# Designed miniproteins, single chains, continued (4): the designs that were tried, part 38

Each design is a single chain, and the fold is of that chain. pLDDT is the mean over its residues in the fold that is shown.

## One batch from the design tools (miniprotein)

Design m13386
Fold by ESMFold2-Fast:
Structure m13386 (fold): chain A 64 residues (1-64)
Amino acid sequence: DAKKKYDEGLKLLKEEKLEEAKKKFEEAIKLDPNFGEAWYNLGLVLKALKKYEEAEEYFKKAEE
């Protein structure tokens, strides 16, 4: 369930567990590639990890 993985990612993000949150959002996207909210939050995690170029690509995916 993509929504369940996404919700798990949000909880981890709130706890500042960035790598664990990233994995949950990646799992959500694997289950639902059109899950824009998961793409957006994955971009936020990448920005927090200072991976700015990858974050920009994921923000563009969130808009699609």
Scores: mean pLDDT 83

Design m13387
Fold by ESMFold2-Fast:
Structure m13387 (fold): chain A 84 residues (1-84)
Amino acid sequence: SPLEAIRNLATSALKEAQNGNLDHARSLVEAAIRHVERNRDSLDPELARKILELLRKALEALEKGDSKKAIEYLKKAIELVEEA
């Protein structure tokens, strides 16, 4: 399902960020964002919007080298996907 793919990408990004691999984490977050955008028609609009907001905040944190904030936003995105 689209949600399982988003969860897998976000979870992989979280693990990479926790290991200090911020460039790889960034690539995985970008992939997760593209997956949400491509599958918007298969997702609840409000859920898609909230996931996208959190993933974009995680991406911004990674671009600034703020691994702690990136991890927090990725955990929130994963929680939203798992509750859906």
Scores: mean pLDDT 88

Design m13388
Fold by ESMFold2-Fast:
Structure m13388 (fold): chain A 61 residues (1-61)
Amino acid sequence: SEEDIEKVRSMTPEEREQRLAELEALVDRVRPWLEKHGVPVSELTREQIRALVAAEEAAAA
């Protein structure tokens, strides 16, 4: 998202790499669900992705 891009620009290289790795892991976990429902991953914030992961994990339990 636009806000995430602006925030990443203000980070140190180490902080940026850490955050991107975390975001990529979260996206990978929800990607099949997003593709199934036709939702573009680029329209979601990190918090929304995290909430979706938590909801899917709860539903799978």
Scores: mean pLDDT 67

Design m13389
Fold by ESMFold2-Fast:
Structure m13389 (fold): chain A 101 residues (1-101)
Amino acid sequence: MTPKEKIKKILKEFFDKVIELMREHGREDLVEQVRALYKKALEEIDKADSLEQMAEIARDAVGEITRLVLEAFKDDPELVLEVQRLAVEAMNEIDKILAEA
């Protein structure tokens, strides 16, 4: 698996987990918004000229998705903490790929 494929896999795994949480909470409206951010990130990664740029795009997408969920669920501290933990895990995995390159 190339570094680009690894970054895309991390982003997909984060996206899939967030989508599952949104569906469990009956928020199909947020599923559409999260999906739009994910698709935009994939397109930008495909256009990126360096691994560093791909990592930055992926981190930005994780941050934007996390911010969207935190705003929507500000009154649900357990869900907020779960999404924040998933975001930190994804960002750390992206940073490890960049460090190995």
Scores: mean pLDDT 86

Design m13390
Fold by ESMFold2-Fast:
Structure m13390 (fold): chain A 68 residues (1-68)
Amino acid sequence: GATADLRALAAILKADPNFEASLVGGSQVTISAKPGGEVRLIALTLSLIGDPSFEPSLSGDTLTVRAK
């Protein structure tokens, strides 16, 4: 389900040394790049645009992801 998919995404990204990630209210994941992870954040954003399960929105240095 959408909540389980967002929880899994948050857990994966929290374990990634390139990112700081937080699950907010069970409905969205907020992601920012750690120093040196900026290109990785752009790559993540592009991959999620193509994913049928997620709606990414990049605003400045912060990526917000919602489930479809």
Scores: mean pLDDT 80

Design m13391
Fold by ESMFold2-Fast:
Structure m13391 (fold): chain A 84 residues (1-84)
Amino acid sequence: MTFDLKELYEKDKEKAKEVILGIAALVHETSGVSLEEIAKSVKKSLLEDGIVEEEEAKEIAQRILNMDEKEIKELIEKLEKFLD
């Protein structure tokens, strides 16, 4: 990643969570990997890299599991705007 996600999380937790969810949504749409596999992978990566606390990682994983098609599209659009 070209930006420091841990620094973003420390400064703006809500924006960092939104970016993480957007990346998960984009991976699901582009690769066809299940939301369950993405949630597991994201949780593991966030904890191994020390980006978030365990409870926040669980919350993010649960939100990934509960994403519907509308939320996936919205999250991708928000991520694309953030990366501009």
Scores: mean pLDDT 78

Design m13392
Fold by ESMFold2-Fast:
Structure m13392 (fold): chain A 70 residues (1-70)
Amino acid sequence: KAEQYYENGVLAYRFGFYKHAYKLYKKAIELSENPSPELYENLADVYEKMGKTEEAKKYREKAEQIRKQQ
């Protein structure tokens, strides 16, 4: 279930395990039919913690686009 990967990713991020959180969030997106804007924002936060600012910006913009269409 995508939800298990998402929840485990949030826990990993909270404890500072950013690479692990990254893998879990990516798996949650892969298994999700319609990834939530919150999931993309969490992935962007992980990219930022890893120093990948351009990837973080891309996923934040994707999250905002989804929010605007609701």
Scores: mean pLDDT 83

Design m13393
Fold by ESMFold2-Fast:
Structure m13393 (fold): chain A 50 residues (1-50)
Amino acid sequence: SSAEERAREILRLEVEIGMVRIQGAVGLISKEEADARIAELEAQVEALRA
């Protein structure tokens, strides 16, 4: 994939991280579940930057 396509995918993942933070903050999911999902999404971001 091109660098621009990777940058757009990273942005989409960052938006997903923001949504998960909100879901945890309002109690739609547990803090533990939110933290675990954020860690997985952050790992995907780092893999795309590699």
Scores: mean pLDDT 86

Design m13394
Fold by ESMFold2-Fast:
Parts: C-alpha cells; structure tokens; sequence
Structure m13394 (fold): chain A 91 residues (1-91)
C-alpha cells in the first residue's frame, strides 16, 4: 500500500513538472507554471505521503477552479489528471 502510494505520488510529481514545461511552451502566464512546479515540489519533498497528497489536492483544486472560471479546458484537464493520481494515492 505505501509502495503504491509512493509510486502514484512520484508519477504525479513527474507529470506536474511536465505540465509546467508544457504550459510555458504554450505561452501561459509564468504563474501557471509555478503552480504546477509547487505541486511537484510538495509531492517530491513532503516526507508524509498522506500530507503530501492532501496539500497537493488543495493546490490542484484551486488551480482547477481558476481554470474553470477562465474557461481554460487545457489546464482544467491537466489538473483533473493530477487530482486523479493524488486522490488514488490518498485512498
């Protein structure tokens, strides 16, 4: 269970960093990339996997809400993908 949680959190961190790079290439505001990097940093550096998942879920929920309000389907889909991985790790 803990090995699977760690694997899911590591995968989420990797994808968050990839999404940060992708939004930069698409010409997004640097703040959007920073939010994805901050999520990756939490997932990589927080020693408590449950706390890492909880903090990441909060950050991703905020990012998703902002994207929905702005009509940004791309960022919304990326946030949803990360939320799925992190939610599965928290279960």
Amino acid sequence: EEDERRRLLQEAARKAREFAEEVIKKGYDPETARLFRNIADVLENEEDPELAAAVAQIGLSVLKTVAENEGDEFVKKKADELLDLVSRAAA
Scores: mean pLDDT 82

Design m13395
Fold by ESMFold2-Fast:
Structure m13395 (fold): chain A 60 residues (1-60)
Amino acid sequence: ADAYREAIRLNPNDAEAWYNLGNALAALNRNDEAAAAYAEAIRLKPDFAEAWDNARALSR
């Protein structure tokens, strides 16, 4: 989580960093925060299939 937050601090337009933050938050069962991180990744890169798939998986 911390490494991905630092990457976002250095480059907030890094869709991959937001996606990785979402994965880390989901692993901690912080699903609302994970969903927000995935949404930001998708906003920056709409063709980010992995971010779309993981965001949908959170609503299980």
Scores: mean pLDDT 75

Design m13396
Fold by ESMFold2-Fast:
Structure m13396 (fold): chain A 58 residues (1-58)
Amino acid sequence: SPEEGMEIFREVAEEMEPKFKEEYAELKAKGTASYIELLLFVADWMDKVMEETLKRLA
């Protein structure tokens, strides 16, 4: 169900958030990342959360 899918999405997002924050902070700390590279990093993270959510629903 859509509600079940949203709950799993939230669970996956919460599980992956510490790693996202760590890697994002490292990317920012390098000082070489453009605004576009930071946006692509966030987009890639969202894609990984969605992929894992769909795997758990299958």
Scores: mean pLDDT 82

Design m13397
Fold by ESMFold2-Fast:
Structure m13397 (fold): chain A 68 residues (1-68)
Amino acid sequence: SIKEKLEELAEEYGKDPRIKATLEGDKKLVLESTLSVEEMIGLALRIIGDYPDLEVKVEGNTIIVTGK
């Protein structure tokens, strides 16, 4: 399910001290980071590649992941 995929991402990336992962309900994951813009774009591309049914947006210092 989308929720399980978002929980897996929150667990994986929440281990990085530069990333604060917050799951908002069952459909939205917010990754607030101190990563560079280039690092955040790279992370977003990895997420899209691994989970093609997820939508990823990069906004300032945050990466927002939702179901399509």
Scores: mean pLDDT 84

Design m13398
Fold by ESMFold2-Fast:
Structure m13398 (fold): chain A 78 residues (1-78)
Amino acid sequence: EKQKTLEHVLQDSIDAANAAAEVGKQDRERALAALRTIAERVGKTSGSQELRDRLLRAIDEHPETAARALAEVAREAL
């Protein structure tokens, strides 16, 4: 209902992903799902399909560091 800025979504999801990594392995799946949602939003906001595909690939190849990689690429795109 209330719109959240892409920056707020990005920050919240990075914090959630980092917290989940410390709490347990089960939380990793939830963190990865959140990061994929951010990748889709970044792609939409930037209008770049290549950027979206690159972010999704980074998540799949480097799940343990995906939050940081996604955040850096997203900030550069914004």
Scores: mean pLDDT 66

Design m13399
Fold by ESMFold2-Fast:
Structure m13399 (fold): chain A 76 residues (1-76)
Amino acid sequence: AVAEAAAALRAAALAAGLSEEEAEELVRLAEAAGRGDEAAAARLQALIEEAARRNGVEAAHRVAGAAQELMRAVAA
């Protein structure tokens, strides 16, 4: 369900060392991107790449995976 995928993305972001506000921003962007918002998809990708540079590739990879799952759940 969308709510479960959103909770998973929030948890992954917090585990990666992001703030609650940053985690909520990622959830909003992933939901918008899942609905076909290209600008939200570009912003989401930029934030994940920035997180990789700042907090490490492994943490960013987990966030990216959770975001992709939320996008799929929204698109379904």
Scores: mean pLDDT 81

Design m13400
Fold by ESMFold2-Fast:
Structure m13400 (fold): chain A 65 residues (1-65)
Amino acid sequence: SSMEERIKRGAEVVKEILKKEGLTGESVAKALETLLTDMGLSEKEARQAVILGSIEAAREQVKAL
């Protein structure tokens, strides 16, 4: 699969972790570790996935548009 597809899948995993555990440094670190060790993303792909997933998690947790 493409780099874009890997980043998108990673972002979905990050979003799920952060929605469950909260937007904290500890949960972000756990999400990053999951991307690097369990999903095999590169450091650059994992950083982008964490950023995108964190933004999406924050958006879904706010009720207003």
Scores: mean pLDDT 82

Design m13401
Fold by ESMFold2-Fast:
Structure m13401 (fold): chain A 64 residues (1-64)
Amino acid sequence: DQEFIEALRREIEIALEEGWISEEEAEEMLKEIDREEAKEVVDRSRLIEIGVKIGMARIEKWLS
């Protein structure tokens, strides 16, 4: 799951750089990832949810 977490962090940075998400949204997503990374067992569904939110933000910007 470490590689997935690192990829997800990179996607958040790209989304922030491209303006698909706000700084506050990026901070909240990174906090969620940090909390999951600190757990004994990573909740994959939580990480997938973050990925979906980024994907939706990208689509919204593309359609606007």
Scores: mean pLDDT 78

Design m13402
Fold by ESMFold2-Fast:
Structure m13402 (fold): chain A 86 residues (1-86)
Amino acid sequence: AKLRLVLTFEDKETAEAAGKAAEEILKKFPGLKSVEVEISEDGKTVTVTAEFESVEAARRAGIEVTRWVRENFPGLLSLEATVEEL
């Protein structure tokens, strides 16, 4: 299963820090197979794609990372979280 997070911030430094932090948090979750972080051309949007062994693992990780980012990055403008079966 794939977890996709799209995070948009007011500035590039906050976006880079948030992407790095989200990757590190996701690496601590059981059932993680891979994590990719992509930063947009303007540096303000971060796309995090994580592959998990199960849909349940992906959903749990998505809920926790989403909550953590919302609490720790007041410069967050938008957040989208999607879980896909693969």
Scores: mean pLDDT 83

Design m13403
Fold by ESMFold2-Fast:
Structure m13403 (fold): chain A 87 residues (1-87)
Amino acid sequence: SMAAAFRKLLDDALAQAKAWLDQKEKDLPKEAVEHYKKAFELQKQAMLVSSQPNAEELIAQLNQQALDQVQKAREILAQNNLQQLLS
């Protein structure tokens, strides 16, 4: 389904970002790091509410906000000539 594909895209993007941060945080622009950290917080919030009844809309909103943060971080990486990390 499209929803499953969207969730997988977000999970894969955040897993990749976690690996980059663990290896290269000090070499990355601080603003990009802050956006990735915000995305992780939003994903964690979505997971925490996933067991609650009628949380589907809230989870969708949190996941969308997390993707927005990932996109902002990627734009900063591209602007700083670090676009190879997007491949």
Scores: mean pLDDT 76

Design m13404
Fold by ESMFold2-Fast:
Structure m13404 (fold): chain A 65 residues (1-65)
Amino acid sequence: GPTLERGLALAEEAIRLAEEGRLEEAQKLGVMSVIDLEESGDSALAAEKGKEIGEAMRRAEERGG
């Protein structure tokens, strides 16, 4: 449904922002993504996307961006 679709889109955008070094924006969209995915009823997907976003942010920090 719309909440699941928005959550997935926000996760993809958060990962992209992290890759660009825009960590504050990535964190904000990442939180919104996890909330939307949890509200969709798929807590496992929410956890998986949260992990992917966190790993993207960690890699961006390692690059110094």
Scores: mean pLDDT 84

Design m13405
Fold by ESMFold2-Fast:
Structure m13405 (fold): chain A 58 residues (1-58)
Amino acid sequence: SLEEKIKELKEKLAEALQARDFEKADKILKELTKLLSEEDAAIVKYMFEDAKKRAEEA
């Protein structure tokens, strides 16, 4: 289902961010945002940018 696909992509995005693999995370984010509402897509993008910034400062 669509919900299962979104859940799978969210899990993969979290894994990529934890691994600091921002290229992979960006690809997953683009796939995920195609399936999400504009509001949910904005939230996920914010989380991605925040995680990336924190990782670059560490």
Scores: mean pLDDT 79

Design m13406
Fold by ESMFold2-Fast:
Structure m13406 (fold): chain A 87 residues (1-87)
Amino acid sequence: VSEAELLEGVAAVALAVGKLLAKKGYLEEAAEMYEVAIEHARRAGNDRLLAEALRALAEVYRELGKEEEAERLEREARELEERARRE
């Protein structure tokens, strides 16, 4: 197992836990888990996981009333998704 694989694993678990917390209405806790996912996905160089975590955090920030922060995160996520899907 490489360091990148370990970082991807942590990011994926943090993203999954964050989604569960968000579904149950624990928005601040979900945001904390998404921030962990973003940090680890970014270090792993996994643009797809990073984009998913950024988009999830943007949705939570919108629900928390952080509209400007949510828009910035959505823009970064879209740019990463465009790069990841490029044929």
Scores: mean pLDDT 84

Design m13407
Fold by ESMFold2-Fast:
Formats: C-alpha cells, sequence, structure tokens
Structure m13407 (fold): chain A 80 residues (1-80)
C-alpha cells in the first residue's frame, strides 16, 4: 500500500466513522515515513476538530467530512 493510498483510506475511514480503521491506517503510514509520533499527532488534531464541530452543532456527517480533510492535509505535509 502506497503513502497516498494510506492517506485516502484513513480519510475515508474517518468519513465513515470507522476510527479503529483510521488509527490502523495512520499507524501504517507513520511506520512507512519513520515518524509514528507525528502521524499519531495528525490523527489527534483531526479528532479534536471532529469534537469541536460536534460541540458547535454540526451534523455527524459534516464533522466527519471536515475531520477527514484535516487528517489528509496533515498526513500529506508529513509525506513531503
Amino acid sequence: MSLEELIEKAEEAIRRGDFEAADEYVRQFGELINNPLEAEIALGIALIVLGVDLVAGKSEKEARERAGRVLREQLRKLAE
């Protein structure tokens, strides 16, 4: 699985609400870039954004879609 495939699968997992799958894909990504802590921090940031949007009254779907985009953006920066 390529770095881009892992990023795509992690974003899709967040959008589906499958946080266990998202964590697994982020873990694999972090191992491949030899930076597991920064990959885990990227997931943490995405989950904080999810929580903030839910508290702000966004729908589950809207909150998950934004969290997925945040995760994608953070992981892509790490792949550079």
Scores: mean pLDDT 88

Design m13408
Fold by ESMFold2-Fast:
Structure m13408 (fold): chain A 69 residues (1-69)
Amino acid sequence: GKEYFEKALEMLKKGEEAFKKGDYNTAIGYYTAAIQLAEQAIKLGYKPEEAEELKKKAEENLEKVEKAL
């Protein structure tokens, strides 16, 4: 579970960096990966509350990218 959570954090950060650079397609890819990895952490019971918050943040950031397109 922990490896999925840590990788989700990394993907979220990379998505935020891509979004700041205006690379929306790359940001979508990273945010989608962060959501999927956070879902795996939740499913495995690793810090489910924190993983849900991480997933929510990635989903909110993905919506911002979709609105910018």
Scores: mean pLDDT 86

Design m13409
Fold by ESMFold2-Fast:
Structure m13409 (fold): chain A 71 residues (1-71)
Amino acid sequence: SAEDYFQQGLALLRGGRLEEAIAQFEKALALDPEYAEAWRNLGLALAALGQDERAAEYFAKADRLYREQGR
């Protein structure tokens, strides 16, 4: 499920395995493109890799979804 991929992404992110974490968050988003937490954590992983411009885009996407979903 999208939640299972997201949880795997979080574990990888915590372990510093940034590219693998990104892959899991992308899989979560393929199943649920409105998964705000997955967009946010994808942005965090990209920022950790120094990809600040792409991170900002994904933070904006997460922020929009949080507003639409009410949190």
Scores: mean pLDDT 85

Design m13410
Fold by ESMFold2-Fast:
Structure m13410 (fold): chain A 100 residues (1-100)
Amino acid sequence: SSSEKLVQELERLYTALLYEAQLALKQGLSREEMRERLERLRETLMAQIRKVPGVTEEQVEFLERVAREMIEILVENYPDLKKANEEVHRLLQEAKAEIE
């Protein structure tokens, strides 16, 4: 279903952004460098999502908003990935509830 596809793309955004934040910290990147890395990843992932058959413009806008909120949480909690992950995971669950 379209809702199942939207949830899958949302979970993919979550996993990819969290992994990229973990890599940035392991590489000793600054808060600002981590933001730039996450923003570039968001642009790449959103470009891929726009090409998924059956995804609407409204759904793309929703996913982009959630991805931006995830990035802000990761950046504001730098370098505390445990706290950031707890907050991002809460946002993920709230976003899933909005879809279903």
Scores: mean pLDDT 88

Design m13411
Fold by ESMFold2-Fast:
Structure m13411 (fold): chain A 83 residues (1-83)
Amino acid sequence: MSNLEKAKELIKKGEEAYKAGDYDTALKYYEQALEELSKDDSPEAKKLAAEAYFNMAKVYSAMGDAEKMKEAIEKAIELTKEL
């Protein structure tokens, strides 16, 4: 399985945890996805990393952590600058 395929599966698991209200588990899966994506400098990996950061921002918003939500959004935007 490629790093991209592993990351997509991890993002999906994070989304399922978020829908279940398990915010800590959702963040853990998104962090694991970002670790896999850090091994790939492709434009597709950057797009998936931006998606993971936007999903983390949704989790932080649900938890009431406005500062971490802002940081996650800024990371997602930074990753899209060169696409």
Scores: mean pLDDT 86

Design m13412
Fold by ESMFold2-Fast:
Structure m13412 (fold): chain A 97 residues (1-97)
Amino acid sequence: AEEDLKKGVEALRAGNYDEAIKYFEKAIEKDPNNVEAYVGLAVAYALKGEFDKAIEWLRKAAEIDPNNPLVRSTAIYLENLTGDKRFLEVVEEVRKK
């Protein structure tokens, strides 16, 4: 999980979003509760312009750990980057459930 997560982050930083997605998916296969990997998928899909998929992965991260500061900070970052208010709305929706 840790090694795949690290490779995913390295791929994101390099702009290799499809490679990042593959590594984050592998991290989730090894540890289904790896919040950082779900957050990584949300960021990768958002940077590809696939906002509906990004929101879905961010929702899954919030469902695993709704109070995780990384989930909320990522939602704020993606809302500011994209102008799409659904990123923060999905995190707050899951927290109220």
Scores: mean pLDDT 85

Design m13413
Fold by ESMFold2-Fast:
Structure m13413 (fold): chain A 71 residues (1-71)
Amino acid sequence: AEEAKKLIEEAEKLIEELRKLGTATALVGVRDASEVLEKAKEALEKGDYEEAKKLAEQAVRMARNALEASK
């Protein structure tokens, strides 16, 4: 539970960094990572902590990859 929340917060921070960059590649990354992050939040609300953690980890990876691609 707590681990999934921390990963969600990390993904939110990375998505905000992508928005600040404002490039087309960064904005695509915001869209894709935000979609996965919403699924992670839904899983957390349903008590599916393992699924929430997996989805949050995916959102973090997607946002980090988009940041690297936007450099």
Scores: mean pLDDT 82

Design m13414
Fold by ESMFold2-Fast:
Structure m13414 (fold): chain A 88 residues (1-88)
Amino acid sequence: AEIDRLTQELYDLAQEAKKLGLEEAFSRAIEAAVRAIHNGDLEKAPEVAAQAARDTAKSLGYTDEQIEKAAELGRKAGELLQRIAELS
């Protein structure tokens, strides 16, 4: 099913974040995306997730390269969660 595929892709992103040491930033991105979706701001989920990941990585003292990678993974997670919500 489409939702199963999207859930697997989200799991794969979480594993990539863990391997890169970006697990905390990724977790904050997921929380931000879920809050946006719950509040009816589904269209904002990718950007809100990216921003939460970026802000968290910055607060943890990561490099600019790591911050941008965290934001990229966060945006992708937000996009997947947005799509899952649309199909639910």
Scores: mean pLDDT 88

Design m13415
Fold by ESMFold2-Fast:
Structure m13415 (fold): chain A 80 residues (1-80)
Amino acid sequence: SAKEQQIQETVKRIGETLARIRELAKGDPEKEALVREAEREVQRTLLQAQQLLQQGDYDGALALLEESLRRLERLLEELE
């Protein structure tokens, strides 16, 4: 469905944004610590989104993933 495609695309963008953040943080211990924290938060969000999807709450899962992506985009801007 269109909603499932949006969820898959958002998860993909989260992964791509994390990869970029990791690249920018390389060699800076303080920035690498921020990346590790962001990775842990993403893992928690993905687990929560999976639980919502199991309950049929596609809108809730998408909203949670989109908020996680926005947080990562803010971190990316801070690291640039």
Scores: mean pLDDT 88

Design m13416
Fold by ESMFold2-Fast:
Structure m13416 (fold): chain A 95 residues (1-95)
Amino acid sequence: SEKARELLRKAEEAAKKGDFKKATRLAMEAFKLALKEGDDELVLEASKILVELASKGSKEARKALKEVKERLLEEKREDLVKKIQEIANSLEEVF
């Protein structure tokens, strides 16, 4: 989880600089690692960054969110899909 947290920190720094492509890539790497490690809180933190990037108009983040949803459904993690849908709805984004 330390590596996933470092990836999230770098994703937030890239987003702050307006590098949405790099921010999306780093957040997706953090998501995949957190999912593999069973770290639900980091899965949600990474997904929240992707939702925020999508809400700012990132097409890369919208595509990444589709992959996030597909992977979580394949893993039968409908609970996490519901939580991410609630986050997306709060930012007027589709998930």
Scores: mean pLDDT 88

Design m13417
Fold by ESMFold2-Fast:
Structure m13417 (fold): chain A 80 residues (1-80)
Amino acid sequence: SHMERVERVKRQAERLVEEANSDDPFTAEVALALLLIMYTLAKKDGDEESLEVIREAFERLAKSPNPQVAADAKRALESL
């Protein structure tokens, strides 16, 4: 169902936020890229609830103590 899909997006976004805050720059970059891919797919589907979940994930990452992650998340928010 649509609700089950949104729940999966919520779970995946939580994992990707955790991975984006890792000390490994490659893992962080991949996590940010996957969040952006998920946003693009949700936008094509008109899935407003999933778009809100993913946007909130980027807003959390914009406050990351890692300045590179915070900068990349802020740039992503500007292009969403």
Scores: mean pLDDT 86

Design m13418
Fold by ESMFold2-Fast:
Structure m13418 (fold): chain A 64 residues (1-64)
Amino acid sequence: RERELILRAVALEIRASALRDTAPEAAERVRELVRRALKAIEEGKLEEAEKLLEEAERVLLEAE
């Protein structure tokens, strides 16, 4: 589960980087959520991390 969340966070960070020029506000929001999710993973709060990654995915879908 932890590994899957880390992989999702990395994928979201890459996709946010691709949106930096076209949707900079969405890209910044996704990066903030990914950073918070990674911290939650480090603290063992996997359910909190999952919710943060779901929010980041929603922001990306709205921008794409």
Scores: mean pLDDT 79

Design m13419
Fold by ESMFold2-Fast:
Structure m13419 (fold): chain A 70 residues (1-70)
Amino acid sequence: SMEEQIERDVAGMLLNYKNMLKIFDEETVKSIFDAGLAVWARQLREDGVPEEVIEAAVAKLKKEFEELLK
């Protein structure tokens, strides 16, 4: 389902950023995150995901990424 795909995307992206933080500085990873977030949001729109769902997914990913930096 759409919800299951979004949950998988969030989990996969967070794992990738967690791994990047082992090699790159926080500022570099934040820049990559911002670019990746924009691309992902665009892809969700192209896939026909409602804007309300995209906004919620983006907010969740941002929150979980910030928690990853602690």
Scores: mean pLDDT 87

Design m13420
Fold by ESMFold2-Fast:
Structure m13420 (fold): chain A 57 residues (1-57)
Amino acid sequence: DLTEEQVKAIYDAWAAALGRTYESFEEAKALMKEEVEELYKDNPIERERLLAQIDAD
């Protein structure tokens, strides 16, 4: 399992990439949500927090 610091680092890195590498923010959000669900299957609190953060932005 990842630490909270690693979770934030991953999210920040993906968020930074969203504006430069993806053609659509909606597509980027969907891809990030898929990755979050896969990486954080055993970390429901972190998963839900990251998914909510992606949806909010």
Scores: mean pLDDT 65

Design m13421
Fold by ESMFold2-Fast:
Formats: C-alpha cells, structure tokens, sequence
Structure m13421 (fold): chain A 60 residues (1-60)
C-alpha cells in the first residue's frame, strides 16, 4: 500500500481533490486534514500522481 501526502492552499481545495479522486477511483482512501490530503492505495505513487493530475484537469 502506497501513501502520498499533498498540501493545498486551502481545506476546500483539498476536499475538492479528495472528492474527485474518490469519484475517479473508489479504491483510493482519501483523508483530508485542513489543507493536507493523504492518499492511501495499492496503486503505485506514479499512478496516484497520474490520478491527481487527471483530477486537476477536471478542476481547470
């Protein structure tokens, strides 16, 4: 199980990212703590980064 921690400018941004990632892949465990988002999954860090980039594309 891989773990990736991301820091955002606001708790709202972290929550939006968590919601999009869970929608894209329901196997991802997303935990929001203020502006910090922690992702846990059996996916590699590279795959998690790819999903984050895809979710950022949905927000833009």
Amino acid sequence: MEELTLKFDSAEAAQQMADLLEKLDPDIEATVDGPTLTLKSDKSVEQLIGLVLQALGELL
Scores: mean pLDDT 78

Design m13422
Fold by ESMFold2-Fast:
Structure m13422 (fold): chain A 68 residues (1-68)
Amino acid sequence: GAEESRRLAEEARGLSEEERARLAEETLSAETLEVAREIGELLRSIGDRIDEAIAAGRPLSEIAPAEA
């Protein structure tokens, strides 16, 4: 939260230019992990639709995209 951001800002003030660059790089890596998480959620949603179709006795071809 805001207190955590303040703590990070204070630590950054004590860091060299090179150390600040590494901290920025770590932040970018965290953003990449968030994108991977979003993709995982999309795949889970597709799996849920497949499970629903199987339970309803529907053919899988009805839920698969034409380009899958």
Scores: mean pLDDT 64

